# Ledger of designs, part 97: designed miniproteins, single chains, continued (2)

Each design is a single chain, and the fold is of that chain. pLDDT is the mean over its residues in the fold that is shown.

## One batch from the design tools (miniprotein)

Design m7603
Fold by ESMFold2-Fast:
Structure m7603 (fold): chain A 105 residues (1-105)
Amino acid sequence: AAARAADPPVLTASWEGDGVTEFVVEADLAPGEAAHLDLTLKSNSEKARITARLTHRTRLVAVAEKELKLGETGTVVAESPDGSRLTVTVTVEGGDPEWAESMAA
């Protein structure tokens, strides 16, 4: 088996019954590295809260959070003092809570 250059981003969905669906995007990046993810999120709540977590070898170094409404597209940026940046662009659609990458056919 060939060695992998980097681990893929970890996507976690959590459902809160209080009219907000919570979604967590976590990426492990090298110091000074930048990543951009385009995601489609399905929510059965009027609001979705997206949390972007940037880690270095499992250590949390930056976190950013944003609330989006159904039908809204927004960008969440978690930036570390070392220049590492995780940018997550999310489109929120109505439906059962689900993660879908914009390119996942």
Scores: mean pLDDT 69

Design m7604
Fold by ESMFold2-Fast:
Structure m7604 (fold): chain A 76 residues (1-76)
Amino acid sequence: VDEIYKEIKKKYGVDDVVLDKVYEILRKAEEEGIDLSETEVTVEGYDWGKDLGNAYTTAKILKELGFKSATPVPLP
């Protein structure tokens, strides 16, 4: 997970908010032994008025890392 975190930072040049969210999701998947290729994940916790780009970028990175699907979900 830590090695993947470093690769994401280098490859995508994204904000720490995106990196932290990706790391949180990957860490939970690793702890629970989740098969990413069979898992549909929702990207939560982003204010779409402020962080829409971060929400979509997070979903894109998770999809590229092997999740079956990743869907950004707006905060109300």
Scores: mean pLDDT 71

Design m7605
Fold by ESMFold2-Fast:
Structure m7605 (fold): chain A 115 residues (1-115)
Amino acid sequence: MVKVEESGGGTVPEGGSVTLTGKVTGGTVVAVSWILDSPELGGVGIASITSSGKTSYDERVKGRFTISYDASKQTSYLHMSNLKPEDTGTYYNLAAVDNGKILLVAGEGTQVTVV
């Protein structure tokens, strides 16, 4: 059974930093994305990384956020710096996982509040 476990959210000051983590078990990770859930706009893709190390970022976070992936632990890290009030929301770790079939599995969501 594939699981995604998230941690590292909380209340952070404007201009501060926080790191979110997402650990995947029960299959082989192909790619990982972090998605911000906005009540008005739905899911917004923030950052992604493939198993080959290719990264992509939303324009609003370029230069502020960094995604990395530790293949030995199947754990992704989203380091969020120079935080703005607009970065407030629930962040979901979405993993594309090979478990004999390609599955998209999301974590439960991690709240970040910028004050």
Scores: mean pLDDT 84

Design m7606
Fold by ESMFold2-Fast:
Structure m7606 (fold): chain A 69 residues (1-69)
Amino acid sequence: LDLGEALGLLRGAAEGKPVSLEDAVAGANALVRWKAEEEGVPAAAARAGLVAAAREAGSPTALAAAEAA
């Protein structure tokens, strides 16, 4: 998954579209890896940011995906 594809999956889950939990988790993992490799953000910090964003969005699927990443 590239960054655009990962963001698309996570956005779809946050909007309540029928994104599987497995696809959402794959998207979250790809975004965490991108932040760690390209921006030098520690993976734990990137994951914490995704969890916070998913909680703000109010999507149970996005939150579960971010926590599983």
Scores: mean pLDDT 73

Design m7607
Fold by ESMFold2-Fast:
Structure m7607 (fold): chain A 68 residues (1-68)
Amino acid sequence: APPPSFEESARLLFENLVASLRARGASPEQIIAVLEIARDHLLSQETDPANRAILERVADEFIAEVRA
């Protein structure tokens, strides 16, 4: 099955955030810190367990990619 629209939206959000921070000359450590803050903030506002799992997974994937 294709990914749910929520997952695609979450991926686009984090992808654009990483691209914007890199364009501004942010270090990998600064990008990771912002992604962790964004992840924690979004998770604090999300009540749906399935959406919470998607948000956490997508955010952690981008954090891992920045660390690599």
Scores: mean pLDDT 84

Design m7608
Fold by ESMFold2-Fast:
Structure m7608 (fold): chain A 68 residues (1-68)
Amino acid sequence: MSLEEKIKELLEKAGELWKEYVETGDKKLGDEALKVLEEIAELAEKNGDLRLASFFRRLAEHLRKEFE
C-alpha cells in the first residue's frame, strides 16, 4: 500500500470516528479520532513527508482544543 493510500484510509477512519463523536457525544470516539490523526502525522514523518506530518499535527491540535 502506498503512503498516500494508507493516509487516506486512516483519515477516513478518523473522520468517521469524529462524526460519531459529534453525533453521540461519546468522548472516547473523539479521543480515538485524534489518536488516528497523530498516527497519520507519525507515518508521514517516518516516510520523510514533513509538510504532511505538520499539517496533520496542526489539525489534531486544533480539534483537541475544541474537544477539551
Scores: mean pLDDT 80

Design m7609
Fold by ESMFold2-Fast:
Structure m7609 (fold): chain A 81 residues (1-81)
Amino acid sequence: LYEEVLAEVERLLDEAGASPELRKKIIDLVRQLFAERLITPEEIRRLWEEAGGDPEKLVKMLEDEVARIQAERAEWEARRA
């Protein structure tokens, strides 16, 4: 699954002509998201469609999702303390 998600991300970014910097940022964010929850190739494609094929918008969407999950985790840990 992880390899399939990364392959889909790389394929979409290559088709869009994303810069190496944006490509690296998006791949790093997808890896961070995978550490927090399951993500599918279909979800990656959905996010790409929502971003309108814009790699910079995809970066923001992924950053927002990672931040949301990390904030929820921190809040749950604080409530347990």
Scores: mean pLDDT 77

Design m7610
Fold by ESMFold2-Fast:
Structure m7610 (fold): chain A 68 residues (1-68)
Amino acid sequence: SELDREIALALAYMQLAVKAIEQAGGDPEKARELLREAKIESVEIDPGKKVTIKTNLGEITIELPEGF
């Protein structure tokens, strides 16, 4: 469903923010710059298992809960 995809993307954006903060080494300005330049390049859904999101800051994998 579209809502399920939106939830997965929201979780991916949160993980993307974490990656940006980690790559910035705790520098808030670098983290903001990385996040501004962050782009989702592709989204691959494996139904009932995971969502794999490829970004310019790295690959994000979200495990789907049971019954999703």
Scores: mean pLDDT 74

Design m7611
Fold by ESMFold2-Fast:
Structure m7611 (fold): chain A 56 residues (1-56)
Amino acid sequence: MTETRIKAAELTVQSLVNRGMIDSAITGLELMKRRAEEEGDPETAAHLEKLLQQLK
């Protein structure tokens, strides 16, 4: 389910950012986006890209 994956990614990113691990958050988002693209889930990939651009 797309919403579940997006929510999990948002929580993970928030946790890493709160710890000051911004580079880890960026790497995690890039990996999650690649996996979403590989699985044919363009909506999840688009949401992850938007989050990634906000961190860069």
Scores: mean pLDDT 77

Design m7612
Fold by ESMFold2-Fast:
Structure m7612 (fold): chain A 92 residues (1-92)
Amino acid sequence: EIEEEIKRYEELAKRFDQLAAKARAGTLTDADWEEIRRIVKELVPENAEKVLEAIEQARKDGPQALAFELDVLSGIALIHLGILKIEEERRK
């Protein structure tokens, strides 16, 4: 149901924002990297390969570039969340 999707996109947006902050601080762990790969595939399954390639390139470019890519993904999750909330209101 739509309520479960809303909750999941709220969690994705918050987690990408947290990971972006950790990227800026240089505190990302191997577990955080596995999570990034997992949640990218969940958020953008059709474009996951290209997005992961961009993230790997940003990782090489530095912490600010990596944080920017993760902030963009948080924004994408927030857009999906907004669409779902509009759908929920329409169903009332």
Scores: mean pLDDT 84

Design m7613
Fold by ESMFold2-Fast:
Structure m7613 (fold): chain A 68 residues (1-68)
Amino acid sequence: SGKEKLRELYEEVSKDPDFEAELIGDDTLVIRQLGDPLRLIGLALRIIGDYPDLEVSIEGDTLTLRVK
């Protein structure tokens, strides 16, 4: 389910020191870039390809994922 995919991504991203991740409720994941801004863009492109059931929004240093 989309919720399980968000939890998986939260656990993955939380292991990377270049990112700060926050789960809001059970349907939204917010990822903030702490290091190289190109890494956030790369992550967003990977998620768009691998998780089509997630809504993706990127603004500045922040990536927001929502369950459709």
Scores: mean pLDDT 81

Design m7615
Fold by ESMFold2-Fast:
Structure m7615 (fold): chain A 71 residues (1-71)
Amino acid sequence: SPVSKVYEEALKLGDELLKTKSLNEVIEEVRKHVFELAEKYGIDPFLAYLIAHDVIRHIEKKYEEKKKEEE
């Protein structure tokens, strides 16, 4: 499914960016990338919004886990 491809690509990007960038920078880049991929794969803008929202939640959770490891 094109939706699955966008989701996987966005998660991989988020994981890579979290190694060197702040949470806010990662969220901005991932959101932008999801909408760009959605246009490329012909995914509805509302569905793209839902994918971006879900991916960002996953990234935020990973960031919190990393933050707790630093304490």
Scores: mean pLDDT 80

Design m7616
Fold by ESMFold2-Fast:
Structure m7616 (fold): chain A 59 residues (1-59)
Amino acid sequence: GPLQERLERAERLGALAVLLAQEGRHEEADRYLAKALSLTDDEDLKRRIEAGYARAVAE
């Protein structure tokens, strides 16, 4: 349903933000991270996305 579709989209955009951060494209990564976080109110998913992003920018 629409909630599951939004969660899947949030996960996909979060993964894209992580990939862009690993490629050094930090401005684009920040934009996709913001989009991913805007699609969900799930605090566990938000923490998981943010943790992945933080790890990507550190590596």
Scores: mean pLDDT 81

Design m7617
Fold by ESMFold2-Fast:
Structure m7617 (fold): chain A 79 residues (1-79)
Amino acid sequence: ADEVEREVLEAEADVAFATMAAYIAKASEETKKLVEEAQELVDEAIKALKAGDKEKARELAEKAKELAKKALEKIREEE
């Protein structure tokens, strides 16, 4: 399996989970914005992967995972 492809799929899963958590928790607009930014980064990572730019895909996937993590931390703080 391609390691970068796996990292992009992991980022997509992390962002999907953060999106669901934000919806269930009725998160603030600030937290929702972080999730939206993470979703955009996942889309760009997938585009980079399809274009064969593995380095860019990995970088974007890591950024998306970091934003998803930050959103989940904010959701916990807002409860």
Scores: mean pLDDT 83

Design m7618
Fold by ESMFold2-Fast:
Structure m7618 (fold): chain A 60 residues (1-60)
Amino acid sequence: MNSPETIVKGAVELAKLVGEEVAARMLAKELGISEETARRLVRLALEDPEEAVREVEKIL
């Protein structure tokens, strides 16, 4: 199982490579969440990775 920390690191790396919008779309499909929730999570991961880990723990 991917840890919340690994998911957050992956989201940051994807956002840097493909941009926030595309990263959010990919994350939404991978985690089975809405694109809106994924966009918020990607933004949070870029601004506050520790808080993003807590948010991913709530979703999983």
Scores: mean pLDDT 80

Design m7619
Fold by ESMFold2-Fast:
Structure m7619 (fold): chain A 65 residues (1-65)
Amino acid sequence: SERSEAVYEALLVISEAVQRMREAGVSEEEIKKVADEALEMLNAGASPEEIRAWLEKKIEELLKK
C-alpha cells in the first residue's frame, strides 16, 4: 500500500539523517533523541517529506554550535 511505502521511505530518511549526524560528530545521546522524535512523527502519520523537512531543521540546529 502507499502507506507501507511511505513508512519505508521515512525509515530510509531517518537512517540517512542518523548517518549524517554521526559523521558530523553529534553525540549518540542526541542522535537517539532526534531519531526517537522522528519515529514518533512517523507513528503519528507524518509523511516522509514532513519527516525530512523536520530532520533538516534539527540537523542545522545541532551543527550551528
Scores: mean pLDDT 84

Design m7620
Fold by ESMFold2-Fast:
Structure m7620 (fold): chain A 66 residues (1-66)
Amino acid sequence: MKTYKIYAYSADGSEAHAFLAAVEEAIRLQKEGNKAILVEDVSPETLAKARALAEKTGRAVVIEEL
């Protein structure tokens, strides 16, 4: 069993859309037998990584294994 932190970023200004995508990833990880923690407040470094990932992949989430 692993623990993951999930961060949401809104590339299009839709915070609700970004949060929903993060929730869906958390559910997927939990179904795989892992713990998932949604992070609502993020550091500037994490936001920058989330933005780059969202722009590159079209996904509004960053996943960090603990």
Scores: mean pLDDT 66

Design m7621
Fold by ESMFold2-Fast:
Structure m7621 (fold): chain A 70 residues (1-70)
Amino acid sequence: EKEKAYEEKVQKLRDEYRTLRNELGDEIEKAKKESPELYKKTVEEASKRIRDFRKQMEEEIAKLKAEYEK
């Protein structure tokens, strides 16, 4: 069914986003133990990667929804 295919694709994107957030969280904790300078840089880079991924995910979900609703 088109509905199930849409739901599965959206869930996959959300799972990928959750995985990215967890991986970046681990990188931040590791950097925090190494140095304050590395911690700051890692937080800034992680925040950018999360924002970029979220934007791409929202755009892809919008496209999937448009295809499903046609």
Scores: mean pLDDT 81

Design m7622
Fold by ESMFold2-Fast:
Structure m7622 (fold): chain A 64 residues (1-64)
Amino acid sequence: LSVAEAAALGRRALALAREGRLEEAVALAREAGLDVAPELLGGGTLLDWLIETYGEEATAAVTG
């Protein structure tokens, strides 16, 4: 995958998370094997962003 393609998929996952569709956002990231580009999240992964934004409780709920 190109950097641009990976960034586009990361943005889609973030959009799903903002809609409250956290399970789908995480599933998309896992299925695609995506690390979110540093320029998109200030150097974090999608999981780091979910923890920082929604807290560990929300991340644990999404993980199952």
Scores: mean pLDDT 56

Design m7623
Fold by ESMFold2-Fast:
Structure m7623 (fold): chain A 60 residues (1-60)
Amino acid sequence: MELLEEAKKAIDEGDYVKAAEHFARIAVENPELREAAGKAAYHFIKGDKEKAKKYLDELV
């Protein structure tokens, strides 16, 4: 999924705004993935980039 790759890139770059937009878009377009997207966002905000990317991988 294109959104997952863009979200991971934003996480690696530390672009909070872009990452947050990608997480929100995933949650809106895929309601079944909202919990995982929320967990990814939570860990990214806490500074755990690896755990944030792990939760994004669970969406596949």
Scores: mean pLDDT 72

Design m7624
Fold by ESMFold2-Fast:
Structure m7624 (fold): chain A 72 residues (1-72)
Amino acid sequence: SREELEREIAEYQARIRENPNDAEAMLNLGKAYAELGELAMAVQAYRGALEVDPNYEEARENLEKVRKELGV
């Protein structure tokens, strides 16, 4: 549900505030935004994960998928 996704978003945002290098939290934040249809926010979250870990394959693949949906 939207309420569950928004709760997850808040939880991952809190994790990132406590640990700004939590690439996993950034990946999961991006997934939650993508599922909610907030594609631009998903792109920013995935880029954040890749800034922390440039070899994070799952974040790269999800970023490419969302960028394709946005037409960029």
Scores: mean pLDDT 88

Design m7625
Fold by ESMFold2-Fast:
Structure m7625 (fold): chain A 80 residues (1-80)
Amino acid sequence: MEEIKKEIEKLEEEVEALRRMLQSTPDEGAQIARELAEKLGNPVLGRELAEAIRNGDTDLLEQRLARYEKELEVLKKLAE
């Protein structure tokens, strides 16, 4: 039970960060991407996200957001 709640909290934080990146200016989005990469321990992903934001290529962000939102739906149903 605690494991599911922790996973939900983690995914909600990641989803919120991705939504902020999509709604932000390129500079703000790159900063958010850097913070997310630190939390995930994945500097390569952080660099890729920041580069995509700077180039106006949001497809990577949208794909990751959709995947995390789907995972959240499943986990929240399991926690009910």
Scores: mean pLDDT 75

Design m7626
Fold by ESMFold2-Fast:
Structure m7626 (fold): chain A 63 residues (1-63)
Amino acid sequence: TDLELNDIIGEAGRRLAAGEDPEKVRKEFLEKMKKLGVSEETAERYFDSVERVVANARADLAA
């Protein structure tokens, strides 16, 4: 469901913001998305978007 998708995305964002290993977070994110029936390509696009948002937020906070 959309709620489960948003929870997975939110968790990945929080973990990346907390400084967890991006490779580890990515692997676990992709596995959770696969269980929801999301394609690997789509899941990777979502993860790349989350990484970009977190990186931009960190840059803005550091400025």
Scores: mean pLDDT 80

Design m7627
Fold by ESMFold2-Fast:
Structure m7627 (fold): chain A 62 residues (1-62)
Amino acid sequence: EAQEKLEKIAAEASEEAKGDEEKALKLAREKLEKAGFDVEKVEIKVEEDPISGKKRVVAKLK
């Protein structure tokens, strides 16, 4: 369930950033920290969406 919340937050950050990978990473970290996640225990990275070619943030517990 924690992983599901991580993925939701990462998706929201990606959508808000609209393809800006630096902004997406920053927003994802801010949202995760606000939600009570320990950012040091979360792997956050940018992956290219295979359909749209836009970069999106993915997050998972280490």
Scores: mean pLDDT 74

Design m7628
Fold by ESMFold2-Fast:
Structure m7628 (fold): chain A 100 residues (1-100)
Amino acid sequence: MIEKIIEVAEKVREKFKDSPSVQAAAETVLEAARLIKEGADPSKVASYVTAAGILATAAEMEGDKKGAEVVRLVIQAVIYYDEGDFEKAEEYIKKAEELL
């Protein structure tokens, strides 16, 4: 499941390569997912999730509403996965893929 979140975050980076804020948000949430996979401290994961959310808001303010929406779905999937809600994590990552 975490591998699927990583895969979708990488697809977001490729699709929105011309949107710097979407790319930065996708790279930041991708790092959060990698940290979870490596068993890093929850506080470190939370810091990257928070940073990704701020970058997604910046993307929306810059007019990339679709990129911001897709990244927020990936961020939410990471949050649910970290909380052990694998069913909701899968639901949110599927929603992100449907928008790609």
Scores: mean pLDDT 84

Design m7629
Fold by ESMFold2-Fast:
Structure m7629 (fold): chain A 86 residues (1-86)
Amino acid sequence: MTVVLTLKGLSVTELIAEVLRAIGLGLDGYDVEIKLEGDTLTITIKNASEELKEYFLKYAEELRARGYKVKVEEKGDTLTIEAEKP
């Protein structure tokens, strides 16, 4: 499946941490695309495992607990998570 994580309003430190995590997934053999447009970071992971899907679903809940506005949508073979910092 495909996982798309969109993060908006991150600080520079938070942005660096997310980019490094995405690079790490790429080094582990996942097909990862990183796009930064203005203050919006989009990470796309192709051929994600069920374990990686569950990891990102848990991460979405953690972001929600930290006050982020989080939207989660499953459509076909794609999980989309959008999170905006308050």
Scores: mean pLDDT 84

Design m7630
Fold by ESMFold2-Fast:
Parts: structure tokens; C-alpha cells; sequence
Structure m7630 (fold): chain A 62 residues (1-62)
């Protein structure tokens, strides 16, 4: 099926090494839902991956 994609709705700066810094408008592939607050995601343009807050993501289907 198509990849599970989401768009960051706001900027987020990583506070730990396991987290991913994102800018509003970044398109991310959702790799895994970790819990209610966090998802593991990959930035499509760079291939960088890490944890991002779930609440900043808006699901997109391509």
C-alpha cells in the first residue's frame, strides 16, 4: 500500500538524541506509533528518522 505519510503542523526542536527536529510543512513517513504522545517518523527529503510528538502530525494520503 502507499506509505503512511504525515505533515508537521508546527516546528519542533529535538530535546534528546532519539528525537527528530522538524519544521512546519515537513513531510514525514510514520514508521511506528510508540505511544499516545510519540511517533517514530522519517523525513522524506533527508531520510533522517527519530521520535516526534504525535500531536504535531496531520495524516496525508498520497
Amino acid sequence: GPPALAVATRDYTATTADELTVEAGDVLEVLRVVDTDWVEARRLTTGESGLVPADLLKEVEL
Scores: mean pLDDT 80

Design m7631
Fold by ESMFold2-Fast:
Structure m7631 (fold): chain A 96 residues (1-96)
Amino acid sequence: MAEELLEKAEELLKKAEEKVEEAERALKEGKYEEAIEKAKEAIKLAKEAGRLVDEAYELTEDPELKKRAAELAIRIVGVALRAIGIILDAELKLKK
């Protein structure tokens, strides 16, 4: 059901947010390779969450579930952008 897809998306999003926080900490500590790896993991989780949100949005006619899907989609985009920013910053610092 659409609600179950949104619950699974929320769990994946939470894991993606945790990976972004780990990546931000690694970046701050000068662990640039670890920061890139954690940020890439966050992007993978965010992409899977986005796929489930899109599927839930298409399956439901409930306005409340559609609103919840849209709100999750915005959060997923935010996590992905943060992760991309970490990768770019870490890669610039690894350049000789």
Scores: mean pLDDT 87

Design m7632
Fold by ESMFold2-Fast:
Structure m7632 (fold): chain A 65 residues (1-65)
Amino acid sequence: MEELRREFLEVSVKYAEVRHKMTDEEKKKIDELFSKAAQAFKDGNVDEARKYIEEIKKLIEKVEK
């Protein structure tokens, strides 16, 4: 739980840094994934939260390349 919460915060910071390079559609997808990850954390569903965080990481990585 603690590590996954730190990853959530880290991807949130990274998203804020690279957000200006993204299209409105890419931002919408990431915002939706953050919402789903936050809900999974609230529900205590670690596996779902991890899944959404990994999807966010992949989308950010594609913008960074």
Scores: mean pLDDT 80

Design m7633
Fold by ESMFold2-Fast:
Structure m7633 (fold): chain A 120 residues (1-120)
Amino acid sequence: MDALEQAQSLSEEQKKELLESAEEKAKTSKDPLVRSIAYTQMGIIYAAQKEYEKAIEYFEKAIELLPNNYQAWAALGYAYLLQKEYEKAIEYAEKALEIDPDNEAAKEVLELAKKKLEEE
């Protein structure tokens, strides 16, 4: 399931409501897993709005809080892919695959970033 594609299909009002919900979970939850997932969701919403610098900031917060959050690593790789930072996209996608080898999003980022580096 492509979380970014789903976020891109949302209205600005729906994105705001989801962002506020995720922010509340990040601030109020005692569980580092729940908080890390909430930061990942915030990053995905900002990426859907093409605010890639903000998206990267929230994905980095998710990883700092929970280094084994493979979804945040995959999302960070995708954000760098969209900024055309292909070498960084590969690095972060490979980190996601070290944690979850079956992660389809990370595999897609890795394939697309490598293909872009081969386009001379």
Scores: mean pLDDT 83

Design m7634
Fold by ESMFold2-Fast:
Structure m7634 (fold): chain A 79 residues (1-79)
Amino acid sequence: MLEEVRERLEEAISLIEDEEARKKAEELARKALKALEEGDVEKALEYLDKIAEIAEKYSSDPEKALEKVSEAQDLVEEA
């Protein structure tokens, strides 16, 4: 599950063209994965929501980026 969430977030983040926004999204992804390892699903979902906001504003393909973040959110909620 963690690896599948990570892969989807990496795909979403790869579509972010702005370097600072990409680094922020990468930091949030690390925090989300750490929260999941600690069993804090609510915190993980909060970080994923923030990644979705960045992807929507700064992605070259916002629809595809949001789809990948949504897939990660679904995996987290089903855990």
Scores: mean pLDDT 84

Design m7635
Fold by ESMFold2-Fast:
Structure m7635 (fold): chain A 83 residues (1-83)
Amino acid sequence: SMEKRLELFQRALDLMVQAIREETDPELKARLGELVRRAVEAIQAGNFDEAIKALEEMVEVFQSAGREDLAEELRKIIEEIKK
């Protein structure tokens, strides 16, 4: 349902915002912030394909930063959104 899909997007956004709060590297913090902005704007516009792309880019950022815990959690959320 659309309601469940929006709940999953909100869960992903909460995870991303938490990661930004915990990040101390200013360049990585800025990149995370840009991805959150893109995801929020896409969701508000109903552009769910673009929102998913922003979340997938966030998974890559988490993987490159060694945050495998966050990358795996976000991948699971994305897979549920795609169902």
Scores: mean pLDDT 84

Design m7636
Fold by ESMFold2-Fast:
Structure m7636 (fold): chain A 63 residues (1-63)
Amino acid sequence: SHMDERIAELVKEIRELEKQPKSKENYERIMELGVQLFLLAAERAIERIKADPEGVAASVRAR
């Protein structure tokens, strides 16, 4: 899905920034990307629940 592709892009950009020297600008960019990654991961989780509510319910009931 396009969301999975965007998550992969954000992870790649964060990893590339982590290879660079420490700077305020790099930390600010990593934080911005981290927030975007968190929000996309949350949205992806919600979309999965909507796409397969029974599958999610079955996994919860398997305890």
Scores: mean pLDDT 77

Design m7637
Fold by ESMFold2-Fast:
Structure m7637 (fold): chain A 70 residues (1-70)
Amino acid sequence: MPSIQQLLDEAEELLRRMREARERGDTEEARRLYQRLADVVAQIGRLDPSREAEMVELFAEAQRILDEAE
């Protein structure tokens, strides 16, 4: 099983890649990264429910990036 820290690091990396995809106008890539981020956020929530508020904010940022890319 990945550690909670490994999942958090992955979520941050996915957000960074989504911002880069948005800057390039690559909406398809941004959408793929968004789906992967949704899976990571769900996994973090299952492992540590105390991070719910943090995950909601992170996912809201991802939604904003995707909306700006579209």
Scores: mean pLDDT 81

Design m7638
Fold by ESMFold2-Fast:
Structure m7638 (fold): chain A 81 residues (1-81)
Amino acid sequence: SLRDEIIRLLDEAIEALRAGDTKRAMRLLDEILGLASQLPDPLLSTLVGDSLMDAMLAVLRGDLDKAIEELKSAKETIERL
């Protein structure tokens, strides 16, 4: 499902950030953002999208721990809703 694909890619992005591979993480986040925009629930799409944007901004600032927290929040949101 689309949700399962997003969850898988979120796990890959978190792993990339833990490894310090910010280039791979940013490419994955861009892909996830595109998929999240296709979610049929507008509220879920907005909440996940906001967390992804915050994660991207955290990566650009060099705050990888914050980026990982934002992606974990996105994952929990999509798993619960």
Scores: mean pLDDT 88

Design m7639
Fold by ESMFold2-Fast:
Structure m7639 (fold): chain A 61 residues (1-61)
Amino acid sequence: STVQSAVNVVKSVADEYAKQGDYERAARLYEGAADYAESQGDTELAQQLRKLAEEYRQKAR
């Protein structure tokens, strides 16, 4: 789906920031992807992305 394709691009960018230790930016990107997925009606994908964002938020602390 177009939603899945857009989310996959954001995930690739977020993972690159995480690899560099920028967990705060990675978390923000996953949060943005979750908001987008939810706006497109994909609530399950949005929930999965919010969980990943929280994991990165915890690593940033």
Scores: mean pLDDT 85

